Designed miniproteins, single chains, continued (5). Designs and how they scored, part 59

Each design is a single chain, and the fold is of that chain. pLDDT is the mean over its residues in the fold that is shown.

## One batch from the design tools (miniprotein)

Design m18031
Fold by ESMFold2-Fast:
Structure m18031 (fold): chain A 75 residues (1-75)
Amino acid sequence: SSALAQQLLQQGEELRNQYLDQAVAVMAEGRALAAASSPEEAERILAETRAQVLEIMGQGGQQVLELTRQAQAAL
């Protein structure tokens, strides 16, 4: 149904925005922590922050794609 498809697409958009907001927050916190740390600690913190952001974006992308496929099937 078009109504179900619209709901799934809206859920996907909200989920995408949530993952983007989470990634931005993690990146900002990591950068702030790195700026307050020694050079050696800063490198570790930034590497961990990058890995966490990639994981967040990867999981979010997969979930949004699945919702999009479900929406297409509902049309």
Scores: mean pLDDT 87

Design m18032
Fold by ESMFold2-Fast:
Structure m18032 (fold): chain A 62 residues (1-62)
Amino acid sequence: ADLAAKAMYQAAVAAGGTPEDARESARIAKEENLTIDEMASVAAGVAEGDGRVAREAALKAY
């Protein structure tokens, strides 16, 4: 599995997103060359959640 996609999925879930939000975040990570900070920001935005929680989850999953 793509590490970036996995990190985005976990970040979106940690931020309180739905499974659909998490899948969309993972799809974006596969199509874009994102940094960890950009991944956390996108995942938090999709989930409408806390960006710090999303970033910590992304780092842990990565």
Scores: mean pLDDT 70

Design m18033
Fold by ESMFold2-Fast:
Structure m18033 (fold): chain A 95 residues (1-95)
Amino acid sequence: SLMEEIQAIIENALELVREAKRLHEEDPNDYRADVLLISAFSDLLVVKNTLKKNPEVKLTDEQIATLEEIIKVLGELNPEMAEKAREIVDEMLEI
């Protein structure tokens, strides 16, 4: 279902930011962390675009909580990217 696809993308974004944090904690200069954050950010854009095309679909409270966790981890590693992710998630919530 479409909700299962959205769930999978959100879960993937969470795994990517968690792995980025792990890599950054091991080596703050590891550029692979940045690549994973870009991938997570791309996942958020896919979710937003999917919701725009399917406005009848609403995010669950659990999915919203997961998106907030993703933004929090992004903010620890890349504050500028977290601000952009905040805007994307806020747009999702206004659909």
Scores: mean pLDDT 90

Design m18034
Fold by ESMFold2-Fast:
Structure m18034 (fold): chain A 88 residues (1-88)
Amino acid sequence: SGDNITDGLIDAVNTVAETSKSEDGIAEVAVEAARTAIQAGLSGLLSPEQLRRIADHLERVADTLKDPKAQERIREAARELREVAEQL
């Protein structure tokens, strides 16, 4: 279900945010999760609300980081998720 996809993507980002020594690595996984979520949304597997939930989570992860470039990459991915959600 879409909830299983949403929870799985959030869990993947949480795991790397907790275990990774690289903020660029965290940003890379977050961007990949956003790309997966966008494709699932366009395919009708995720609702606009589920895309926004992933975007909200990515923004919270970005707020915990110290590298402005890593924060910017994640925040841009969250913006793309919200934009796709508005088009569905």
Scores: mean pLDDT 89

Design m18035
Fold by ESMFold2-Fast:
Structure m18035 (fold): chain A 59 residues (1-59)
Amino acid sequence: MKEEKLLEKIREVVNKLKAEGATPAQITATAIRMIGILLDGIKKGESLEEVVERINEEA
């Protein structure tokens, strides 16, 4: 049960992209991809911690 940590990670990535001057479209696309990775990970039975690590590596 680490849903709060996952949400915090998503916000961290979004804030980082904003600091780098990414466009709203790029930020939105990255957020959608992260959500896709999360949903696939949950369905495959991966731990939320592993999903958070994958998001950090792929986003």
Scores: mean pLDDT 74

Design m18036
Fold by ESMFold2-Fast:
Structure m18036 (fold): chain A 88 residues (1-88)
Amino acid sequence: SKEELLRLSEEGMKLAREGAAELAKDPNLAPIAQAAEKSLATAEKSGVETRADAVYTALEMLSGAGKLNPSLAELGERLAEEAERVRK
């Protein structure tokens, strides 16, 4: 549902902001943190589906850095699944 998609996107934005802040402490990972922050800025200005896509992108960037907990990848998958259900 759109309501569930919004809820997951809000949770994803919170987790992605925390992850980006943690990655920014490492100079080698700061460019990834900056890219994730840019995607989150897009999410904040977007409608339901585009917001979900931007949040998913941020979570994927952060999890791909290999330094964050598996919850980021799990939340990203749940967000992608719910977005597909809404697109049906």
Scores: mean pLDDT 74

Design m18037
Fold by ESMFold2-Fast:
Structure m18037 (fold): chain A 88 residues (1-88)
Amino acid sequence: MSPIVEKLLSITDPEERQKFGDILEELMKKLSPELQGKVRELFNTIEALWEAREAGDEAAFQAHKARLEELVSDPEVRKILEEALKKL
């Protein structure tokens, strides 16, 4: 698992999760429409990953984790995620 995905999984506080979402939404407003689509998929995947973990759905968790690793392999997507985590 990449260090960035491990850091995302360490965010268990509901208030921090909400703050992360708010930061990511604000960052998205400044991006091109194409990159906004990628970042929206990133955020939806992160939320689905957190929900699957809390529900104990191992199959869904592994699927969302694999997709998240794929999305963060894109340098532009990774840079936005790193900026959002730094602001948290």
Scores: mean pLDDT 83

Design m18038
Fold by ESMFold2-Fast:
Structure m18038 (fold): chain A 103 residues (1-103)
Amino acid sequence: SLKERLEELLRRFEELLERAKELGDPVLVRVAERLIELIKRALEADLSEEQLAEVLELAERALEALETAIEAIEAGDVAKFIGGVFDAIGELLDIELLLEKAK
């Protein structure tokens, strides 16, 4: 089910948040916390199957972007870190906009 896939993504974001806290990066922590909040809102909202599928796709891309940012910190790649953070924020804003339009 789409909800079960989104719940699994939520667990992966919670794991990523713990990694971000261990790295001590406040930007990654804040972005991960906001994405977790939005995914929880999506799971509680009366979204259509089409809207749930869109949130799932956006959330999957946001997770990949944040994982890229974490890898970039570990490698000392500032440009890759900035790119990953900006990509994650873009996906976050799209999820937020979708939820604001959903009733």
Scores: mean pLDDT 88

Design m18039
Fold by ESMFold2-Fast:
Structure m18039 (fold): chain A 75 residues (1-75)
Amino acid sequence: SMMKEIEELRKRGERIVEETVRKMKETAGLSDEQAEEYRKAGLKASESFIKHKDEFDQGVKELAEAVEKVVERLE
């Protein structure tokens, strides 16, 4: 059903945000406050993507690419 598909997308977005924030804290030494800012921004972006089902997977790829670029820049 569409509702279960949306629920899966929401959970996937939450996982990506949490993993991204965790990785950034480990790599960039973000403060708890900075990490919370990134978490909130990521969750907001995820909710926006859920409204466009076909675009969500692309958004996930872009989030992963953004993490790679941040890691490279801070090395």
Scores: mean pLDDT 74

Design m18040
Fold by ESMFold2-Fast:
Structure m18040 (fold): chain A 97 residues (1-97)
Amino acid sequence: MSTFERAIEILAEHLGFSEEEKEEIRRMVLEVARELGVEEDVEFQIALAVAAALARKAGRSIEEIREEVLKRTKGKSREEAIGVFQELAAEFVKELA
């Protein structure tokens, strides 16, 4: 199992996601990574997965998460995009508390 696949498993277990919900998050992350040309960037993919999983737990749909991610990362560097995912994750942690 890859580092990314292991991270998805751990994240799903900790947040109480079903196998179906886990696969939805996994697919969205890989689709966004492909669109942004970062298919080999495990750190980027994990940061996005954390933000997406927390947003999904907070009641956001996969479609809403995808739109927001693409909107907020448009024209940004890799480092700036990871920063956006960290900010989104922190925002949704506050919403879930």
Scores: mean pLDDT 84

Design m18041
Fold by ESMFold2-Fast:
Order: structure tokens, then C-alpha cells, then sequence
Structure m18041 (fold): chain A 75 residues (1-75)
């Protein structure tokens, strides 16, 4: 039961966050249960094999200063 985490980045932070993700993409994809990471403009989409891991990440990301919102939905 895969799940998708959609992260909205605050205005002005999109390029910084995209650069960080591109630099760390191999590491992020090596994490258990991460299937894909896509960055488009101010939106980051992460697909997980496990919905519990996806929900935990969405909750953690929602506390960060560069995150406008983080939501999780079934894939």
C-alpha cells in the first residue's frame, strides 16, 4: 500500500530546497521504503512503500521553517 507525501515549500525557498534535494538525492533514495522523489517548482513529491513511514515524515516535515504544508495520501 504505497503512499505519497506532497510537500509545499514556502515562497522564496523553492530553489534552495531543490538544490539540497538534488545534492542529496542518492542518499534520500537509499533510505528504506523510499520509492521516488520528484521536485517541481515549489512542490516535492515523495513516494513510500509504507504509509506509516510516509505519515511520520509528513508530520516531521510540517514542523520545518521552509515547509508551508506536508500532506500524505494513498498512491
Amino acid sequence: QPAVVTVKVKPGKAEEVKAWIEKNKDYLLSLSGVLSIEVEGDTITITFADPVTARNLAEALSTLDWVESATVEPA
Scores: mean pLDDT 76

Design m18042
Fold by ESMFold2-Fast:
Structure m18042 (fold): chain A 93 residues (1-93)
Amino acid sequence: SSEIQELEEKIQRLEEEIRKNPSVEKLIELANTLIRLADLYASQGKLDKAIEQYKKAEDALKKALELDPNDKVVQAGLRSTQIAIDEIKEEKK
């Protein structure tokens, strides 16, 4: 879909920006964009692709916690992402 292409292009831009100048805000934006892409793949029954994107979002949120360990938004986002991964893994069984 055009939305998937737009999300993939946004992810590429955010990853490039983060390589040049990492910040908690950019890592959160990357994670949210990856979660949106994962949700779209899950809605299409593409569960393996959804898990892959959620895991990338988890990695981005973990990097954000390395920069600011006390960020409650990042902590909550990480927990929610981990729950989403586990729920989709159960759906695949």
Scores: mean pLDDT 89

Design m18043
Fold by ESMFold2-Fast:
Structure m18043 (fold): chain A 71 residues (1-71)
Amino acid sequence: SMEEIEEEAIEEYSKKTGLPKERIRKAVEEYVRAKGKNIDEIAKKYGVPKETLLEVEIEVGIRLIQRAVGL
């Protein structure tokens, strides 16, 4: 499911960055609700680098495409 793929990406980036996964999750959830807008404000609000937010979303997108095409 999308939630499982997103959770896997959040856990991966939590381990890579040393940031708490709950903080990354909240930042990603707000970023998705904002339709990809306000990334600098969301990054600052949660103390998550904007690059991390972008990388998580890219990873989720790649994994969703792979699963949709049976990869």
Scores: mean pLDDT 82

Design m18044
Fold by ESMFold2-Fast:
Structure m18044 (fold): chain A 127 residues (1-127)
Amino acid sequence: MELVVEAARKASEAITLLRTAAAVARAVGDEETAARMEEKLGLLLSLVEGLISVASPEQAKIIREIVERGLEEGERAARRAEAEVRAMSPEEGRRLLDRLIEEADRSFDEAFGSVGQAMSLMLKQKS
């Protein structure tokens, strides 16, 4: 897989998990965790725009398509998870949130690193 496409896919996965974790956090009343997940989402989207700015027009189109699909899937996943957690006990909801936080944080770190590396390599190739 091309490094740029791999970075975009990792970003797409992280977007889905961050949005899902934020929605579940709000549903269980953890506004601080929800805000933290939204902040990470904003940082990742900013880094993706940085990658797009240094990519070729063809690469930029592919990145946008993958990330836009991630945003759409993230919205759908967030709605499903919010509905599911509302049917849970408060204890079950907290356990789901704890798992989602771990998955979202891990996915964010992998995506942030991958996008940053791809952007650095694109800048070196243009120089």
Scores: mean pLDDT 87

Design m18045
Fold by ESMFold2-Fast:
Formats: C-alpha cells, structure tokens, sequence
Structure m18045 (fold): chain A 64 residues (1-64)
C-alpha cells in the first residue's frame, strides 16, 4: 500500500539523516510529510523518493 511505502521511505530517510549527522532535520521533515499525506499520499511519496535520492547522492559525493 502507499502507506507502507511511505513508512519504508521515512525509515530510510531517518537512517540516511543519521549518516549525514543531521538528525534534527528528521522531526521537521516528518511533520511536513504528515501534513502532505493529508492532502495527497502520492505527492508525499514523490517528495520522500526525491529526498532519498538527494541524500544518497550527497553520501556518494562524500565517498568520492
């Protein structure tokens, strides 16, 4: 379901944010996502995917 996909991506973002040493970001991000879910779960999922991609890209740059 969309809810299961959203929760999976939220957990992945929490893990990536810890690796980036920005855990405080997660609380603000989760609050925004919960508001967006009430408007559109599809948009919430897309925003989560974009953030996962961005965080992964930043980690890859740090490894290089």
Amino acid sequence: SLDEEIEKLKKEIEKLAKEMNVPDFVDYFNERIEKLKKISKEKALQVLKDYVGGLKFMLEVRKS
Scores: mean pLDDT 78

Design m18046
Fold by ESMFold2-Fast:
Structure m18046 (fold): chain A 65 residues (1-65)
Amino acid sequence: AELGELTAGKSPLERAALNMLYTGTEKPPAVPGPEHVTPEQAARIRAILDEIFELAKKYKEELKK
């Protein structure tokens, strides 16, 4: 089941970010990741959030239309 992906490290964050984007959030939330997250994972998550933020800007423009 795809539900397992929600438990996969970054999947819950991505889902949460997308849900907030649907509500017209200006930016994704801060990275809440646990302390045991490696520096590499943290950097990757930040990069992903940046990508999601760009996608959010697209959604914002479409929503304002």
Scores: mean pLDDT 56

Design m18047
Fold by ESMFold2-Fast:
Structure m18047 (fold): chain A 102 residues (1-102)
Amino acid sequence: YAEAAKFYYLKLKDVLMANLYLRKAINDGKYEEAIKVLEEIIKEETDPNVKALFYATLANAYEKMGKYEEAIRYYQKAIELSTDENDIAFLKKKIEELKKKM
C-alpha cells in the first residue's frame, strides 16, 4: 500500500489516491512504511492544503501506534495549513479525544 501511494503521488499526481493507499497501509499496521512515504511527500509538497491532508494522515499513523503526543503535534500542523472548515473541526475533535487518552 505505501509503495502504491508513492506511485500515485509522484507518477500520477493523484493526491486523493495517494492518501487513500497511505490510509490502507496504516490500517494494515504498516505504520513505519506509511510514515516514511508521508515524510517524503510532505517534503516535496508545496500546496498548504495538500500538506495539511498528509499531515493529518501522518498524525493518524502516530495515533494508531499509541504515540498520542506526536499525533497531536501533526494534527496541529494540519490545522495550521488547512483552509477547510469541516477538516479543521474534525481535527480539533481528534486532538481533544487524544488529550483525554494521555
Scores: mean pLDDT 82

Design m18048
Fold by ESMFold2-Fast:
Structure m18048 (fold): chain A 85 residues (1-85)
Amino acid sequence: QEEALNLLIDSLEKLIEEVKKRLGEKGAPLVEELEKALEALKEKKLDEAIEHLKKAREIAEELGDPDIAEKIDAFIEALEELRKK
């Protein structure tokens, strides 16, 4: 469980860097929600992280980036699986 969470934290940090590089200033609201989700994951607050990721997904959809939205959906699914235990 700890290994899975650590992999998700690492992957989310990489996604945040990708968003910053690809979208710049336009991605700032998306980065803000992803950073809040990252902080929640580091504190093991899975429900809080999922809420921020859902908000980030909405922002990614509004920005018209389906690749980023799909990656966020994968994080939500992985966290929901971890939450079951």
Scores: mean pLDDT 83

Design m18049
Fold by ESMFold2-Fast:
Structure m18049 (fold): chain A 60 residues (1-60)
Amino acid sequence: SSPSVLAAQRILRYKLGLTYIPVDGILGDETRAAIQLALQYFPTSLNAAERAVLQQALQE
């Protein structure tokens, strides 16, 4: 589990309403795809700090 992934999953689930995303801190295929979808199609629904959290969860 990862704190950055947990933070990203909370944004996906509770802010964007993606209730199928678990809050488990695991960067699985569903979480990764949901982050990419959120950044591409919902950028106006996210503030700069929330976008940074999602981007950080994908960075290596």
Scores: mean pLDDT 81

Design m18050
Fold by ESMFold2-Fast:
Structure m18050 (fold): chain A 55 residues (1-55)
Amino acid sequence: SLVEEAAERIAQGLAPTDEEAAALAEQGGVPASAVLEELRRAKGQDAIARAIARA
């Protein structure tokens, strides 16, 4: 989904465009900034944990 793709980009230090953020907000029916921040945090933590564990 677009939300998952955006989360991947954000977790890697990339930010979606304002247009992409607006589209995600409309799809979720909630402020995308809050949702994306949580996804960034969770996804980032998982990615970092996997890198450290060298799985």
Scores: mean pLDDT 55

Design m18051
Fold by ESMFold2-Fast:
Structure m18051 (fold): chain A 81 residues (1-81)
Amino acid sequence: SPLKELELQYTKLQVRYIGAVAEADLALRTNDQALRDQAIADLQALLADLQALKSQTTDPQLKAQIDKLIAGVQALIAELS
């Protein structure tokens, strides 16, 4: 179904978020400005992809899950900034 395909895309973005959290943790722990800037750029790209996925669904449960992940990404960008 179209919803199942969007849910699969959301799952892929969740995996990408886990990787971005690891990159952010490394950036904070090493106090490396270049690595921090890269982590912010990767998180901003993820944020754009999450917003694009949200625009493709009318399912309220999937929208709520995407919004929660968007909030997590935005919080992490703020912590790195």
Scores: mean pLDDT 89

Design m18052
Fold by ESMFold2-Fast:
Structure m18052 (fold): chain A 87 residues (1-87)
Amino acid sequence: MEEEIRKVLIEKYGASEEKAEEIIEKLREDEKNLIALGKKTGLEEKAQFVVDTLREMLAKGLDLEQVKEKYEEVEPKALEFERALER
């Protein structure tokens, strides 16, 4: 999965290896945090669905702007879940 996403970013969209690795690393961290928060808040199914959808979209070769927009959309929701856990 990750190697396929890396290939799409580099070969199809012309991203540098460094930039592709940054995107993949951020995706891994966001996925891990989102799933962990989802388990604690009872939103595990929604977190898993978002993760699966992003991976599938990347593997199908979405453009870099759409990928970036999706990451920025998910990031605020992860922070909201973290705040709920501290209550």
Scores: mean pLDDT 63

Design m18053
Fold by ESMFold2-Fast:
Structure m18053 (fold): chain A 71 residues (1-71)
Amino acid sequence: MFEVGDKVKLSYILGDDGKLKPLKDKSKKVTGTVVAVTDEYIYIKLDEEVDGKYGNAVPTEEPYISGVEKL
């Protein structure tokens, strides 16, 4: 599905804890590059800072993985 080096777009919300949560069809978007893939997570280096962070670990399960689109 996703591979290291893939360019991606994250659709997201900021949770009550301030953490970026990837979810499908949200108005907030950020792009990034996949830097690691495991069975549980895809690790993304963000192209811009979101709430003090340049990285996000996306669970490979729904609904989170549906917030990630391959470019």
Scores: mean pLDDT 79

Design m18054
Fold by ESMFold2-Fast:
Structure m18054 (fold): chain A 76 residues (1-76)
Amino acid sequence: MSVPEFAAEVLRAAAVLYEAGISSTDLLRSLEPRAEELRAQGVPEEEILDERFRYLVAVAESLETGESVEAAYERL
């Protein structure tokens, strides 16, 4: 997937979360402990950032489809 295509999916996900009354900023902030753990393990920032945005998209998909966040994340 190209960076512009992924960016469009993230923006769509943020809109879905906003309509559901969920702050995308608060959601991303809740992932900070996981990001710190991955940094401590030497995981590259690009991989940490990708995981965070994929999780955001997975939460939005879960809200739209009724599937679990884990199932939505694995599909992406």
Scores: mean pLDDT 76

Design m18055
Fold by ESMFold2-Fast:
Structure m18055 (fold): chain A 88 residues (1-88)
Amino acid sequence: PSATATGTVTTFSGKEVTVTATVTAKLGEVASATGYAEEPIKTKLKLGDAEVEVYETAVLSFDALAREDGTVIVSEPTMTTATSTKPL
């Protein structure tokens, strides 16, 4: 069985990015999924008087577990933004 989660995060530039991740759940095993946005967003971060160009990549993470009755439990998805000087 597979589990899919979708989440939305707001980047430092104020853009909303939606990420979907899918994982195959197994009986008795917790499967962790991590999804990345298809394209990183180039943005400028203002830290005091400094302006730095960075790439923001939305990241979705969740866990899935298949139960003995054939149902799949999906954890609450967590959304973060990874910031890097290069596209991820």
Scores: mean pLDDT 74

Design m18056
Fold by ESMFold2-Fast:
Structure m18056 (fold): chain A 65 residues (1-65)
Amino acid sequence: MEAEIKKMQEKAKEVLEKEGLEFRVEESGEVHIYLKSKSIMHEATAATVEILATVLGLKATIEEL
């Protein structure tokens, strides 16, 4: 379980970095995603990461800057 959570966090980081999204990961495993643009693609990517985190029992927060 911890190994799967870590792999998901790394994959989420790679996807967020690829799309140019700003994000922060807390030591608790909580992920904060920051949206600077009204891009539908960025919103979809952030929402996908939030859903995946929820399924794994983690918290993900999307913040509009």
Scores: mean pLDDT 69

Design m18057
Fold by ESMFold2-Fast:
Structure m18057 (fold): chain A 95 residues (1-95)
Amino acid sequence: SIDEHQQQARDDTKSMPLKTAAVSTALMLYSAGLITHDEAVEIIKLVSEGRYKEAAEKLEEIAKGLQNRANNGVTGDAVFAAMAQAVAEKLKEKA
């Protein structure tokens, strides 16, 4: 069916959308001053090498730090924490 063909196409492209999401998130965190250039480059490298578990663990550590800051009054950091955590969960799904 058309739906089965669309599902297959989504599955075939999951790696590319996932990598794009991870790269975009790393660059956004860097641009916001929340991670270093070296941390952003490391996340991009891990994702490019298919090391999704390690990339997810790095993003989860960042998300935890940002959530701790949000709990201490830096409310805006909660949004970045949620984004980093969501990408980490997507990376673990493919690990």
Scores: mean pLDDT 76

Design m18058
Fold by ESMFold2-Fast:
Structure m18058 (fold): chain A 109 residues (1-109)
Amino acid sequence: DLHFFSDEQLAAMSAEELVEHGKKLLEAGKEAYKEGDYSLALSYFLEAARLYERAIEKDPNYAEAYRGLGDAYEGIGEIYEKQGLLEKAQEYYEKAKEYYAKAKELDPS
């Protein structure tokens, strides 16, 4: 079962715990998107991004957190593209590219 955490709860989590829960939210978002529930998918991708951002705050060199944030923002971009909000989609795709580049810089393998 997935829950959304308060800021106080996220503050108590390790970077690794934030990334593990972020991955579960990211997969839930992908499943909702595949089922055509774009509103639910957007909620999951936004919450995943929030957890990955908190993981980066705790460990700025955590390559997996940057990859996860890139994946979440790519998902958000795809939802906005489906809604016809092409400029907004492009903004999120460019942000995803920046996070993927940072992840590759930190872990080139």
Scores: mean pLDDT 87

Design m18059
Fold by ESMFold2-Fast:
Structure m18059 (fold): chain A 89 residues (1-89)
Amino acid sequence: SERIERFIDELEALADELAKTEDPLKRIALTLRVIGLALDFALETKSIEELREAIARLEERLARTTDPGARRALQTALDVLRAELEKME
């Protein structure tokens, strides 16, 4: 899905910024942007199948990610998507 690819690309860009960020306030702002991005994706998608596919792809990306800041961003998005999926099941 092009929607899933766009979401993952945008999330990875935020994860890269979070990995490079040492300012505590900017780190908080980036984390809130990650939460917002994941919520927007879940609300726009409204498809259990697409949401499960996005979760699976993020789990694979997280497994290959070593930077703590990037891992936190991906885990935060994953937690949001899982919570939204539970509301639809």
Scores: mean pLDDT 86

Design m18060
Fold by ESMFold2-Fast:
Formats: C-alpha cells, sequence, structure tokens
Structure m18060 (fold): chain A 64 residues (1-64)
C-alpha cells in the first residue's frame, strides 16, 4: 500500500542521505498523493526515481 512505499523510501533515503532529506522526500510524496490521487503503483515509480537518484551515494558508502 502507499504507507509501505513511503516507509521503504524513508528507510532507504535515511540510510543514504540522512533523516532530514528522507523526511522531505516522504513529505513530497505524501503531498503528491494528496493533490493528484495517484495510485500505489504510480507512487512506487516516483519512489524508485527518487531512490535511483541516490544510488551513487549508496555505492560510495559500500565499504563491506
Amino acid sequence: DQDAVMQQTYRTLAARTGPAAADAAVAFMQDLVNRTGMSTSQLQQVANTIVSGTASQDIVNMVD
């Protein structure tokens, strides 16, 4: 569901970019849902795009 997508996104972003950035991203996603009524599937695509944008930071932090 949408809550699960937001929770997963928060955990991933908090680990890579810190809790403040994760909080902002989840707030943005919640605002999108509230304004557009987008489906869980569409929200997952938005989440995947945001998370993909932080992949370089995850790789840099990949030290075993």
Scores: mean pLDDT 72

Design m18061
Fold by ESMFold2-Fast:
Structure m18061 (fold): chain A 55 residues (1-55)
Amino acid sequence: MEEEAQAVKARLDAAAARHGVEFAYRPHPLDEEGRVWTDAQLAAYDAALADVAAQ
């Protein structure tokens, strides 16, 4: 269980590093903290998620 979680985290961390994003927050214009995301940040996050989904 924990090993699978670590493997997923490693994959997410690698994708985040490649695309310059953090997966701590949801990819939407106004997150849980009321932070407004820029179009560039949303696009980078979507690209990172697509990269993770392709692996």
Scores: mean pLDDT 63

Design m18062
Fold by ESMFold2-Fast:
Structure m18062 (fold): chain A 99 residues (1-99)
Amino acid sequence: ALEEAIKLAEEAREYFLKGARKVAAEQPEKALEIAEWESFITMQIYLAIKAAEKGDAEAAIESLRSAKRQVEEFIEKYGRNPDLEKAKELLEEAIELLE
């Protein structure tokens, strides 16, 4: 479960960055603020992976929930695309595996 959750979190990060880069390319005037969101969301995913590697499922779940909420807020603010939706789905699946 922990190893599978780590893989899902890593995939979620890749899909989020792919989706966010598309949004930044379409809205270049917002590229700097989008980069700040990328930094914050990827940090939350990183913290979740590190917690899971240490066997701390509770800390991993907390960071994954924070990351998922931030991806949802990013979608609401900048628009949705399939890569961003996939990132959200992968974060939810990782949370469910650890619960």
Scores: mean pLDDT 87

Design m18063
Fold by ESMFold2-Fast:
Structure m18063 (fold): chain A 78 residues (1-78)
Amino acid sequence: LKELFEKRIEEMKKAGLSDEDIEDFLNTLAEALGVSKEELLEMIENPEKLTKSQRANLVSLLDPSLEGRRRAAKLLNE
């Protein structure tokens, strides 16, 4: 999870997105999960504290590709 998050942030920076754009992304991600930005960062740092649903939602939001969707579906069905 932390690796997936770091990869997403790195890709955004390489695409020319500013620190403000990254902050907006984090706020949008937190809102989509129904948590604060601080709680989102805690969840990424400590993925073992996440429910299956929260983990699946984070994976799908950080990796919206077909592979990310497959990983999220697997987490929900196990």
Scores: mean pLDDT 71

Design m18064
Fold by ESMFold2-Fast:
Structure m18064 (fold): chain A 69 residues (1-69)
Amino acid sequence: MEEGLRLAREAGRAYREGNYREAARLYVKAAQKDPSLAAVFLAEAARAAEKAGNLEEARRYRQQSVAAA
């Protein structure tokens, strides 16, 4: 619970710094640590992956986000 939110905050910081690949990685880890918020974190991971130019990863994370909702 706390670990998931901590990772999500780190992911948000990485995103603001332009480290989109790291942001996506941290959001995926946040989803794994907090399943109750997994849909939200995976949607953010998809957004970060898209910004990183990883369109296939973004598509996969969006599918996982919908499945987690």
Scores: mean pLDDT 84

Design m18065
Fold by ESMFold2-Fast:
Structure m18065 (fold): chain A 80 residues (1-80)
Amino acid sequence: KVEEELEKLKKEYDQAIDDWFAALDRDGDGTVTKEELIEWLKEEFGYTEEQAEAFFARLDRDGDGTITKEELKAYFDELL
């Protein structure tokens, strides 16, 4: 059922985002810098720097050069 698949997918990415931010948010301010996100995407998912930068550009909606956990979750909520 589509609703069951969607709910499972939301739970999986929500948990992955929480785990990822817990690992990357070293100063505990609830944000991740462009450099931290790019490094993470390259190491964990094999992204090229160009692919990681393109991904960041789409997530950085307020243009402040950082991504909050809430911004990342909102991005995936809009995709689903």
Scores: mean pLDDT 70

